# Ledger of designs, part 46: designed miniproteins, single chains, continued (4)

Each design is a single chain, and the fold is of that chain. pLDDT is the mean over its residues in the fold that is shown.

## One batch from the design tools (miniprotein)

Design m13678
Fold by ESMFold2-Fast:
Structure m13678 (fold): chain A 110 residues (1-110)
Amino acid sequence: GTTPLERFLEELKKRYPELSPEIDQVLNARQNYGNVIQQINNGELKIDISTFQKLSSEYDELERQTITQVEEALKKGDIEGAKKLLTQLAQQINAITTQLKQESQKAMQQ
């Protein structure tokens, strides 16, 4: 199903086509994150529940904060600031995804 972030980004891409490359980077990072979450949920990847809850919470907070910051930047006409925020979001989502994979690898070796 479409997530709140995916809905926000699809609407943003319609309003600000100039943000399309940065939006596509976030959508790709989100898809990679979602794939790892699905593998954890279906039991293909094993991870400590407390670690999973922590990293998922960090992702949710990152998403919420970045949506607010991007909307605020665009309200001020700061297109370059919005691009930077979206690029940072994609990088941070990829970092959380990498941490999930590393923690899963550790759990599967124990």
Scores: mean pLDDT 88

Design m13679
Fold by ESMFold2-Fast:
Order: C-alpha cells, then sequence, then structure tokens
Structure m13679 (fold): chain A 68 residues (1-68)
C-alpha cells in the first residue's frame, strides 16, 4: 500500500540521516524498524513480493554502511 511504503521510506530516510550524522546506533535501530515493517506489510498483503525484496535489499545495503 502507499501508506506502508511511505512509512518504510520515512524510516529509511531517518536511518540515512542518522548514518550521515555518525549515529550508528540510531541508524541500526531505524533499519531494524524498517525491516520489521517491511516483513509485516508483506505478510499483511500491503506490499508485493517484488516491493518487499527491493526494500530488503535497500535495508541490507544501509546495514552494511552502518557496520563499515
Amino acid sequence: SAAAKAEIDALLAQAEAALAAGDRETARSLLNQAGYLTEKSFLEGKLSLEEAIAYGERIAALRAQVDA
């Protein structure tokens, strides 16, 4: 759904801002929230499989940046 995507996108934007500020703990927490919401939204039929995979890939890439 548009609402689910908007909420995930907002969490990802906040995670990117936290990462840019050097706040890795906040970035990690926000990425965990985005991951949970992505999975929940997919299971509730609010995201297609393709959308859920795309969000999962973005979250994984940002997690790699946090741990770099």
Scores: mean pLDDT 88

Design m13680
Fold by ESMFold2-Fast:
Structure m13680 (fold): chain A 84 residues (1-84)
Amino acid sequence: SLVEEARKLAEKALELSKTDPHKAAELVRKAVDLLLQEIERNGIDDQEAIDAIGKAIRLASDPSSAGTAASQVLKAVEILEKIL
């Protein structure tokens, strides 16, 4: 599933956040794209998941915040896994 792929990308981003923050931010952006596709596909309107994704997008604009951005993606993944 797209949510499972997004989880793997976010976990890898969190792992790389201190050693390769630019790559971590890139992986966060890819994970966000997958979660947005899943939300659109399933007509999901969960505000907490949407807010976490929005926060991840904002944080991923700065590689130094990539780890925090990855944590927000993982929060959205956990919410979506409970809904789906």
Scores: mean pLDDT 88

Design m13681
Fold by ESMFold2-Fast:
Structure m13681 (fold): chain A 69 residues (1-69)
Amino acid sequence: AEAHYRAGLAALAAKDYATAAAHFRRALDEDPRFEDAAKALAIALNQAGRSEEAQAVGRRVAEIIPPDV
């Protein structure tokens, strides 16, 4: 999970939003409660123009993580 999250952050910094989103999805697949990866995935998807997928990620995170996170 952490390895994919770090790779996603590097891709985000390089403005490779599609690669960043793929890495964050893998991190969440391994750890569905990885809040930082879920937030970063939503950002990467929005930047890539995939706002519908970003909304789906946000909803999924809200179901798993307490509302005040």
Scores: mean pLDDT 72

Design m13682
Fold by ESMFold2-Fast:
Structure m13682 (fold): chain A 87 residues (1-87)
Amino acid sequence: MSKLEEFLEKMKPLFEEIQKIVEQENPDKEKLYEIALKIAEIFKEHGLEELAEEFEKKVKELYEKNDIIGMLKEIEGALKKAFEILS
């Protein structure tokens, strides 16, 4: 399997969890933050340590500010960067 394919297989269940949170009338901030930390761990497992550290720092700041939309945008941005590096 390619590195990108292995990465996408690990990410698939987390994408499904994010979709369920976004569909809620009141999205669960705590659960979204837990998913973000799992994404960062997957980044580290795939040699993206610098991206993971930057992502963890930014998402924690947004979590503390109660900025759910900002957290989602940061997750999207970090994933786009990961796809570019692993492609």
Scores: mean pLDDT 83

Design m13683
Fold by ESMFold2-Fast:
Structure m13683 (fold): chain A 77 residues (1-77)
Amino acid sequence: SEAEKLYERAKELFRKAIELARKALETGDEKLRLEAEIQLGIGLIIYGLLKKLGELSEEQEKELEELIREAEELLAQ
């Protein structure tokens, strides 16, 4: 379904944001930090859309919220 594709895309974007944010923190590379922020931002737009449509299961919402939290914590360093 369309919602399933958007959920998987949001999950991939948040996972990529975490990976990039972690590398940015390790290396001090400003470009990696900016790329992490972009990936997180796009993922948040998709997440907001899915929430508005009521298309997320409780498990999916919890999983995405956990990934968002991890990405935000890394970027706040």
Scores: mean pLDDT 89

Design m13684
Fold by ESMFold2-Fast:
Structure m13684 (fold): chain A 62 residues (1-62)
Amino acid sequence: EEEKKVEEEAKKIVEENVAMLKALGITPTEEQIKKAYEAAKEYLKKGKPEEASAEAADKLVE
């Protein structure tokens, strides 16, 4: 029912983190972006938006 909202929020979280990393001179790979998006969706579905953002950021720099 709320899957579209979870997808939109996860995409927003990942895009904001990617923009911040690019400002710092770090360009994430497509695989890192994909993993960050999946992690963000998982934590958002569990009602943990702060953990979703943190996990997405961690995946983008792995």
Scores: mean pLDDT 79

Design m13685
Fold by ESMFold2-Fast:
Structure m13685 (fold): chain A 94 residues (1-94)
Amino acid sequence: VDKGRKALEAGNYDEAIKYFEEAIKKDPNNAEAWLLLGIAYAKQGKIDKAKEYLEKAIENAKKTELHEDILLGAEALLKLIEEGKVEEAIERAE
């Protein structure tokens, strides 16, 4: 996750995606990795993929009940994307 976050902050979205995909392969219940993967795709303008992965973050956060912040964050970003407010969604993800 830390390497993925650094890549995301540097604007290396393809590298960030690879690290978050590896995190999900190790733990498919990692709601944070699903959220960050959705954010990375949104920053690339791949909105359909961003929505898909944000929905996965919501599903996984609901299962654990311990990640209410991830659940609320993913739901807020998904809602903004659905409303066509992609720029605002990206700004809130920082």
Scores: mean pLDDT 74

Design m13686
Fold by ESMFold2-Fast:
Structure m13686 (fold): chain A 87 residues (1-87)
Amino acid sequence: SPLEELDKIAEEIIAAIRAGAPLDTVLSLFQKALDVAAKHVKPTEEELKEIARLFSEIVDALEAGDTDAAIQAVEKLRELLKRMLER
């Protein structure tokens, strides 16, 4: 199920952030989540802008050392991608 695959990738992103993994590792997992969603649904222009905003929020939080803010942004991304798959 695409929803189960997204949940698994989101868990992997959160685990990587908590473990202090390099930014490149987090970004690779982020891209993997986007690729899963894109195989099943075409994002709207509004959804693409929201994905870009959440990406920036994750990067900014990680650069600031705010792991809790980064995880919250990942959770928002998970919910957005799930909503896209459910339409």
Scores: mean pLDDT 85

Design m13687
Fold by ESMFold2-Fast:
Structure m13687 (fold): chain A 136 residues (1-136)
Amino acid sequence: MEEAIEEIRRMGEEALRGLDENRERVLRLGEEASPEAQEAARRAAEAIEEFRRTVEEAFERAVELAKRDPELGLKLARDVYGGVQATIAQVQELIDQAEEALDDPEKTAELLRQMAEFVEESTRLLRETVEEYLEK
């Protein structure tokens, strides 16, 4: 039990760190962006913050589950961790593209909009994953 909870907490801390780095980069993009892209950057940062909160709650649920069933709690945590790392990587790619496109306000705004929509969908899928485990 204790070893399972420690592993879940370690995975959660790593996931949240990656999201914090992405959010900070999006906020910096928003400061450098044209007025047209600033609103898209704000929405993307808000989407990442909501996803971060959902990730934190998911790992807290995995810890609670692990107290009753360590194997099931670890399985939930691993599924969440894998999905979050994939989201972090895709957001990082979109940030890199947006940084290269700063001279093109329309392209930068479109990339930031795609980022917000992708993160919003990732939040929905994460909630569904957690709900499926909690019903077991």
Scores: mean pLDDT 88

Design m13688
Fold by ESMFold2-Fast:
Structure m13688 (fold): chain A 55 residues (1-55)
Amino acid sequence: LEVEAAKYALELMEEGKSKKEAAEEVAKKFDIPEGIVLSLEKASIEGLRNAIESS
């Protein structure tokens, strides 16, 4: 769930969404509080990128 939510947020940001806008869309899609999504982005954004590259 966390990897999928953060990945989707990164995709939205690559499409031109701000970090906040991406977090709001992810929160709606995965039914997660926006603050949690922002924390996931901050805490694991590099780790997530490394994990996706390894996959």
Scores: mean pLDDT 69

Design m13689
Fold by ESMFold2-Fast:
Structure m13689 (fold): chain A 74 residues (1-74)
Amino acid sequence: MSEELRKELEDAARVLAAVMEYHLAKKSGDIEGLKRALELAEEVARESTHPGNRALARDIAEEAKKLIEELEKK
């Protein structure tokens, strides 16, 4: 139980970190912060065993990619 609970908490924490990094970077226009959020979201989307966490991570990764492109393209 403790190992399974730890893995679930680590998974949830990684998703939350990706979401928070994305929103903080978006608010400040921080391209490097968006890239960090993207990397974290892509890791969660690849490695998470929870389908909801994978879906949320994929959404964050897609939005981060779009915003990075918009900020760099002008």
Scores: mean pLDDT 81

Design m13690
Fold by ESMFold2-Fast:
Structure m13690 (fold): chain A 80 residues (1-80)
Amino acid sequence: SAADQQIIDEIVAYFSTLSLEELKKEIVRAAERLIRQSTDPSVVEQFRELAEKARKAKTKEEALKIGAELVRLTIDFFRA
């Protein structure tokens, strides 16, 4: 929805103000929190994969794309 896209855009705008290392740490921490809250193995695997991608990200652009994916998956998780 348009409201979801606004939430994603706002959070990604905030992420863009962080350094690469700060952004990677933030994504990993958020993914790990969501892994602990989820009882669905497929959802856990998605967040785990996202955390691994974030740890391996070498550029700000890569990290921002991963951050946007995290926010989108988080919105979907809380709507399920």
Scores: mean pLDDT 84

Design m13691
Fold by ESMFold2-Fast:
Structure m13691 (fold): chain A 80 residues (1-80)
Amino acid sequence: SMEESRRVAREVGREIRETVPPNLVRGTEELIEELEELGRTEEARRFRERLREAVERGDDGEILRLYFELLELLREEREE
């Protein structure tokens, strides 16, 4: 378990150093998938299109905005 934790920490550290934007893109895609699972398919489709366009432009600021917008939307849909 401790050895596994150390390996995961090394992989996470490498990902952070190499690709903070791609990790953010993956996280945003996962939130969009959760939105689809909740039956909000049209909104999820629109978020996917916005994410695709932001990635194509290299607009990290827009990707970050999408990520937080999705977090708030999912928070509102789920009870604590």
Scores: mean pLDDT 71

Design m13692
Fold by ESMFold2-Fast:
Structure m13692 (fold): chain A 67 residues (1-67)
Amino acid sequence: SAAEEARRLGEEAAERFAEEIKRKLGLEAKVSAEVVSPTTVRISYEAGGVSGELDVTVEQARRYLAL
């Protein structure tokens, strides 16, 4: 289903984002993804005392993972 695909893409994007933070900044990051709709996932992160969240579309997540 579209919601299952959004969850999978969000989880993969969150894992890659955490890996990029570790690779580029040397910081251990906690990154999670929550499906807010079949077309949108919310990425939440915490690293080095900084936290934040952003909503990304499934298409944006797919493009990010293709890099």
Scores: mean pLDDT 84

Design m13693
Fold by ESMFold2-Fast:
Structure m13693 (fold): chain A 62 residues (1-62)
Amino acid sequence: SELEEQIDEAVAELAAAADKLSEEEREKLRNYMNEHGEEISKLSPEEQLEYARKLAELAEKM
C-alpha cells in the first residue's frame, strides 16, 4: 500500500540519518529503538510512520 511504501521510506531515511551520527550517538539511538521496537510494531501503520519520522528528526538534531 502507499502507506507501507511511506513507512519503508521513512525507515530508510532514519537509517541514513543514524549512519551520520557519532559512535556514541548511534549507540544511544539504537538502544532507544531496541527498547521501543516492540511498542512500535504494535502501533497502527499511520502511527508507525509518524514515529519513524520523529526518530529521523531526532537523529538529524544529534
Scores: mean pLDDT 72

Design m13694
Fold by ESMFold2-Fast:
Structure m13694 (fold): chain A 84 residues (1-84)
Amino acid sequence: DALAEAVREEGDRAAAAVRRALEAARSGSGTEDAFRQAMQVLVDGAARGSRLAAEAGPEVQRLRDEEIARVLGLLGEALAARAA
């Protein structure tokens, strides 16, 4: 299903950007730039995902909710690492 694949691909892109921010926070190098990049990816992805989900069936909406929860969990880890 092309819609389900699009949701997963978007989630993977968002997760990758947040993981780069987490790595930057842990290393203390390029942290501000990595977080700025992650925020841009998240904002752009959220806009695309909202439009996609509005036209999708409940299975795709469930998958999107699951991917959002996963990315938010990673973002929480990245923010905690930056604050330490």
Scores: mean pLDDT 82

Design m13695
Fold by ESMFold2-Fast:
Structure m13695 (fold): chain A 66 residues (1-66)
Amino acid sequence: AEVHYNLGLALEAQGRLDEAEKEYRRALELDPSFADAHAGLFRVLSRQGREAEALKVIGDAVRRTR
């Protein structure tokens, strides 16, 4: 989970938002309670203008975070 999260951060910093999204989603597949990965996914989706999907990520984070 952490390796995919760190890769997502690096891709996001490069402006590679589609690839960052894929890596954050992979982190969440491994650990659905990973709050930092939910935050990363929210930022990437918001920056892409995908607000409905970003809001869903907040809802998932609130219910599934440790």
Scores: mean pLDDT 77

Design m13696
Fold by ESMFold2-Fast:
Structure m13696 (fold): chain A 72 residues (1-72)
Amino acid sequence: MEKAIENLKKIYDLLNYGTDEEAEKQVESLIEKLMEKEGLSKEEAAKILEEKFKEINEFLLEALKKEKELEE
């Protein structure tokens, strides 16, 4: 669970969604919506989000990471 949430926070940070606190709120909001909509546990929702992000956005992560590093 913690590892999945940490990975999602990093992705949100790379997308420049603000501070770590803002990224955490975004991740928690998505998890809560999945829990309510699909009747999933927090752990199940976090795993689904992590897997989906890795599968769909993997080729974009390198570009986003590089762009974020250039700004820092």
Scores: mean pLDDT 63

Design m13697
Fold by ESMFold2-Fast:
Structure m13697 (fold): chain A 97 residues (1-97)
Amino acid sequence: MLPQRFSTVFEGDLAAAAELAPAVGRASGREDTGRALAALLREAARRNLTVELDVERGDGGLSGSITVRRDGREVVSADSPDLAEAAEAVLEALRAL
């Protein structure tokens, strides 16, 4: 039974990212969500950043908030009714830093 809401923290483990992103993609029913999250987690790992995900299951998709931290400090955050959009927004902001 999949929970309606889940939270997780990613701390630069690329093996964990390889499992988490496809699982989120499958839960969303959307390949773009998994792909966007995979790109974000890979960029965060390169920068040695922590990614906090708070995700809710909605009608046919996932919504949620993503917060990226460096040494406990918030660097970037985004929330969206579309988790793929939130992941893409955070990734773009990280690349601009």
Scores: mean pLDDT 76

Design m13698
Fold by ESMFold2-Fast:
Structure m13698 (fold): chain A 87 residues (1-87)
Amino acid sequence: LEEEILRAFGLMYYGLAKLMISKGKFEEAVELIERSAELLVSTGREEDIREAAELAREGARLMEEKGAPKELVERLREVARRVEELG
């Protein structure tokens, strides 16, 4: 049950991050994706950890397509890489 709650909040934060990306609020989007990854990793489940890495990678791609600063895109790619090493 706790894992399901953590997953739900993790996915909610990612949804908010996509909204921030659409508005050009890239710094806020990075913080939301980092929080999403933390929550998904906190479930301890391999599938959630894998999804966290995939969402961080997707977020980086969406930000790059929207013209976000390279530093923020690279920060999310680093998050994805670190999370992937956990699963």
Scores: mean pLDDT 88

Design m13699
Fold by ESMFold2-Fast:
Structure m13699 (fold): chain A 99 residues (1-99)
Amino acid sequence: GLDAEEARRAVEEALELGSRAAELGQKGLDLAVSGKDPDEAYKLGKEAVELGERGLRLAMEALRGDPSLVLRATGAALAAIGGIFEGELAIKKAEEAKK
């Protein structure tokens, strides 16, 4: 498992990845709903899912390494989940718009 220092770095990376996933997921979904650029919406959605999945893994690893990080790890996980959800929805809507 991670030591306390590794767990702290993992939660910091998870927070950055989760925040970025949420940002890209929201942007991709807004673009997909607008129909303005389905290719860009698809790209943003895929990036949001990839970053969100990485952020979720790191948040869980950080929490296993140092349970005192529960609030920060939970925040990172929620942002990552949001990014994954919105990213998947952006992908689906973009694919529908291309048919």
Scores: mean pLDDT 88

Design m13700
Fold by ESMFold2-Fast:
Structure m13700 (fold): chain A 84 residues (1-84)
Amino acid sequence: MAEELLREAKRLEEEGKYEEALKLYEEALRLLEEELGPEHPAVLRAKEELAKLYRKMGKYEEADELFEEVLEIAVEELRRAVLA
């Protein structure tokens, strides 16, 4: 279900229907977080796509917040790998 929402959101984004795409990305992200947890690679990928959409909509502050969240998780993952 979440994967289908992500595909439809990307299609709407490519068509310039940003508000419709935003709603589907938000719904897909919520479902992915519920199923896989907030740090799962699929969740991070969905957050990156949502951040890119926010930038296309001129919502740079919201985009930067999502990119920062993804980067923070990626840095923590690298830190754990180095310390293992």
Scores: mean pLDDT 80

Design m13701
Fold by ESMFold2-Fast:
Structure m13701 (fold): chain A 62 residues (1-62)
Amino acid sequence: SLKGKEVTVKGAGGPVGSAKALAYAEAGAKKITLIGKDEESLKLTAKAAEKLGAEVEVVVTK
């Protein structure tokens, strides 16, 4: 269980990264940092994780 933990997901806009982020949110992660290159995909993953109760930070990379 990730209850109360802070986690970072790289490639979080992709199918595998987004699935991991959502699984971490469901496991009770307090904060999830989403890192990826596509801001629009990261925002979709962020909204889904926030609905599951996680705080989300989005980091867009080159």
Scores: mean pLDDT 82

Design m13702
Fold by ESMFold2-Fast:
Structure m13702 (fold): chain A 69 residues (1-69)
Amino acid sequence: SNEEQLRRNLEAAIAAAEAGDSAAALRGIKDALTLVTDPKKKELLEKALEALRAGDYETAVELLREALK
């Protein structure tokens, strides 16, 4: 399902961000954005993308974890 694929992309993005792999984390968030339909989760993913681009991996991880709820 799209929701299960979204979960996998978010988990992969979290792992990449925690490892400092910005390219993999960015790809995971962008892939998740193509699947997300919940506007609250979309907002969290967009904020996580901004945090990642700013080099704030800790904030990006927290926002991605919130999107998993």
Scores: mean pLDDT 85

Design m13703
Fold by ESMFold2-Fast:
Order: structure tokens, then sequence, then C-alpha cells
Structure m13703 (fold): chain A 64 residues (1-64)
């Protein structure tokens, strides 16, 4: 189970992705959708997994 601190860290990471000018609009759109899902009561564990996948996509994009 995720702690409240881990959940808040994940939300902050999503907000940082949305506000990063080096991140593609496609990834920002996915980050906004994940944040919206959390606000609608999605499982915090699923939000964490989706956020981790977005960070991997950003890392791959920056290598290309």
Amino acid sequence: MLTEEEVQSTIKTLEEIINDPSVSEEIKKEAKEVLEEYKKGADPMEVEIKTSLLLMKIAIEKLE
C-alpha cells in the first residue's frame, strides 16, 4: 500500500511533468489524464505505475 507521502510525491511528479517545457505535448496530455483519474478516485497504486511509465517514456524521448 502507498503511504500518503508517496501519493503526494507522485502527484508532485505529475505536476512537474505537465509544467516541463522539454516534455512533449503527448506525454503532458497523458500526465494530465493520470492526475484527473486520481482526482476521480482511481487506485493510488495504479496512478504510481502510470507515473513511472510516463517517466520512462520521457527518458526514452530525451535519448532520441
Scores: mean pLDDT 79

Design m13704
Fold by ESMFold2-Fast:
Structure m13704 (fold): chain A 77 residues (1-77)
Amino acid sequence: VELSEEEREKARETAEEEAAVLLERHPSVEDAVAALRAAFEEYKKWIASSSASEEEKKRFLAFVEEVVRRALELLRA
């Protein structure tokens, strides 16, 4: 699934917000990364269990994956 330019920009903004919160709450980058990965696994399970269509699930999963990818880059920078 290809994300639109608007969806990619929203994912970037969301990733910046999430990375900032994680760095504020966790004393190390390693702990922040672990927390982000744990949250992503819970999100994947929630998406899989939803009553949404398979197409909607794939799009939402692609969005969350882009957020996590960008947040990981920010945490490791």
Scores: mean pLDDT 81

Design m13705
Fold by ESMFold2-Fast:
Parts: C-alpha cells; structure tokens; sequence
Structure m13705 (fold): chain A 108 residues (1-108)
C-alpha cells in the first residue's frame, strides 16, 4: 500500500511536469528497498511552501524497536528539483511530543 501510494504520487508529479519531485519519490522507494527501510512508516505526501517556494513534504513514522509506546515522526521537505531542503524530527511517547529537532538543509 505505501509503495503503491508513492508510485502513484510519482506518476502524478511526472504528469504535471514536476520531474525532480517524481525522481525523488522513485529514488526513495528504491533506496528504501536497498537499505531495508520499511515503507510501512510512510504516512503521506503533501504540497507545502517554504519562504514563498513550493516544496513537497513527505511524512514518515518510524517505530522505535525497543519501545512500542515511542515513535519518531519525520517531515522531509523537498524542492522542485528534488533536493532535501529541510528536515523536522519529532519524538513521541504515548502520543505526547517529548522532543523535536529542525534542520535547515538548503543548498547554497
């Protein structure tokens, strides 16, 4: 299901002429398989805006293998060229936010 949704999103963005976003989503599927990352953690793709620029936000939820009450939610922000420009990580314990980090990765 998650892989199918990512493929459908990639096909949609490619049809819209947003090839960088489509290439990123296809690479994410490929690297997820190659490095053993479960795509079951994928929760969504949405359009967003950072400083007036269009970006795509990919949300992942990663369970912590030693504690079922805890998970990490990652928001990955990609520009139209497919470059990762921002990452937000939130750690939850029993549905409560206990830690958050934000990294600005914009290329110079």
Amino acid sequence: MAEEKLKEAAERYRAEGREGVADFLESFIKYGKRFGISLKGFTGVEEAELDGKKVVKVRMRLPLPTDESRYVELDLYYDEEGNLVKLTARVYDDGKLIAEAEVDLRPE
Scores: mean pLDDT 69

Design m13706
Fold by ESMFold2-Fast:
Structure m13706 (fold): chain A 62 residues (1-62)
Amino acid sequence: PTFVGVGSAGARAAAEAALASGGPVTLVIHGKGGTGSGRGDGADPESVDRAGARAAIESGGG
């Protein structure tokens, strides 16, 4: 599973839905100036814990 959000609101909604499922979550957020490469926020696939994804969402705000 992969969640791609270009804005904090979109990424947050998608990640919240995944967290509700109680399974592993892959979270990909592209930062304001970091797109297409490694400058955005992202997580290793199949390695993001629910707590880690949740913390990232809450930290982003919006």
Scores: mean pLDDT 48

Design m13708
Fold by ESMFold2-Fast:
Structure m13708 (fold): chain A 65 residues (1-65)
Amino acid sequence: MKIDEKEVNRALADMYLALGKIAESRGDFETAAEWYEKAAELYEKSGDTENAQRARELAEQVRAR
């Protein structure tokens, strides 16, 4: 049995999204943007275009301060 890389990427993306929100709440905007970008890449690899777009928007908002 091979682990479905698509499911793994989606789970990792959810984790990075959560880390980004935690960093943002602490005022670590640069770190938050990095986590959101990682989440967006992983959502794209998993085929989750909607969550990928949302993660990219969060990264842009954090960088805009």
Scores: mean pLDDT 81

Design m13709
Fold by ESMFold2-Fast:
Structure m13709 (fold): chain A 72 residues (1-72)
Amino acid sequence: MDPEVIEALREAVENGDEEAVRKYLRELGFSDEAIEAFLNLPKEEQLAVLDLLEQSGSVEHAEAHILRLAKR
């Protein structure tokens, strides 16, 4: 996983820059469904997803986690 993209995503989340978040998640290969679900999560959960993405390097694992959180 590209650490510069994850750092840019963290900054976009902290700043509430939804357009930047959508751009970077699309570049990483996230689906539109996962991107919309991510943006509807609380900031704390968004940052936790980015921690998981950085640690696992797996878009598929991060998407599964996002979709589970969104179904609460």
Scores: mean pLDDT 82

Design m13710
Fold by ESMFold2-Fast:
Structure m13710 (fold): chain A 67 residues (1-67)
Amino acid sequence: SPREEAVRVLQEAGLTPEQAEQLVDALIKMAKKGMTKEEIERFLQLAGLSPEAARRAADLIVEAVKE
């Protein structure tokens, strides 16, 4: 699922499984409340993800909101 792939991207970026799951679920909740893909991507870059990883995770989080 897009959620599981987003968790995987965050783990590959250095987060623990628990941290990755909690952050993805929080970002899905924020996206449901109107946080844009661009805002999620910027947040993840500020959290230390590469631009490519942040973009991929933001795309997956937005897809997870639709499911």
Scores: mean pLDDT 86

Design m13711
Fold by ESMFold2-Fast:
Structure m13711 (fold): chain A 106 residues (1-106)
Amino acid sequence: MKEVRELVERAEELLREAEEAVRAGDLERALELLKEIAEIFKKIAELTGDEEVKRLAENLEGLVRQLEEALRTESREDVLRLLRGVLEQARAILREIRRIVEELEK
């Protein structure tokens, strides 16, 4: 479980960077960071074998995919609104994954 804990900490760092990127209006940077977070959540799901973590990881992956499409088709303003919403959901997902990981270590 040490590797899983390190991945959760890395996701927390990347989420802070993504929030800063959105605040700066750097859409490409924010999307790149969200993609990295989604990959980390998938790896946590694989390492834990937990079906709830897998579902949460798949949810974020779907949201990131929607953001990639929005960047091609939507206005900058609309993409910024979507990014803020995805960040809120990513934050909630990370908290839930952290809770599950802490329970699995007991």
Scores: mean pLDDT 85

Design m13712
Fold by ESMFold2-Fast:
Structure m13712 (fold): chain A 60 residues (1-60)
Amino acid sequence: SEAEELARRAVELQKEAVRALNAGDEATGRALAAESRRLGEELRKMVGTEEANRLLNELR
């Protein structure tokens, strides 16, 4: 579903952000984390907070 695709992208960006921060690339890490947060907000608007959190937790 579109919600599952959005959740997968948000989780992947969060993982990329953590990798960038651990590598010392703070600018890239912050940008990726911000994009992940934006997608998480879109997901919550689409399916509601409870369902969005369920999808994100399943994909972590």
Scores: mean pLDDT 86

Design m13713
Fold by ESMFold2-Fast:
Structure m13713 (fold): chain A 58 residues (1-58)
Amino acid sequence: MEEEEKQKERERVNRLVAEALREIGELIDAELNKDEEKKKEYEKKIEEILKEIKEEQK
């Protein structure tokens, strides 16, 4: 039971991490293209995802 609960939590965190990595990739692309609006948008999304990861670990 505990191992199943930990596995589900790990999967959720892994999904959030994967999402954050995708947004980071978009942020890097926005920086390379000098797109200030997209850069700010992706920075905000990354911050939101990281906040969710921290909440899941509590």
Scores: mean pLDDT 77

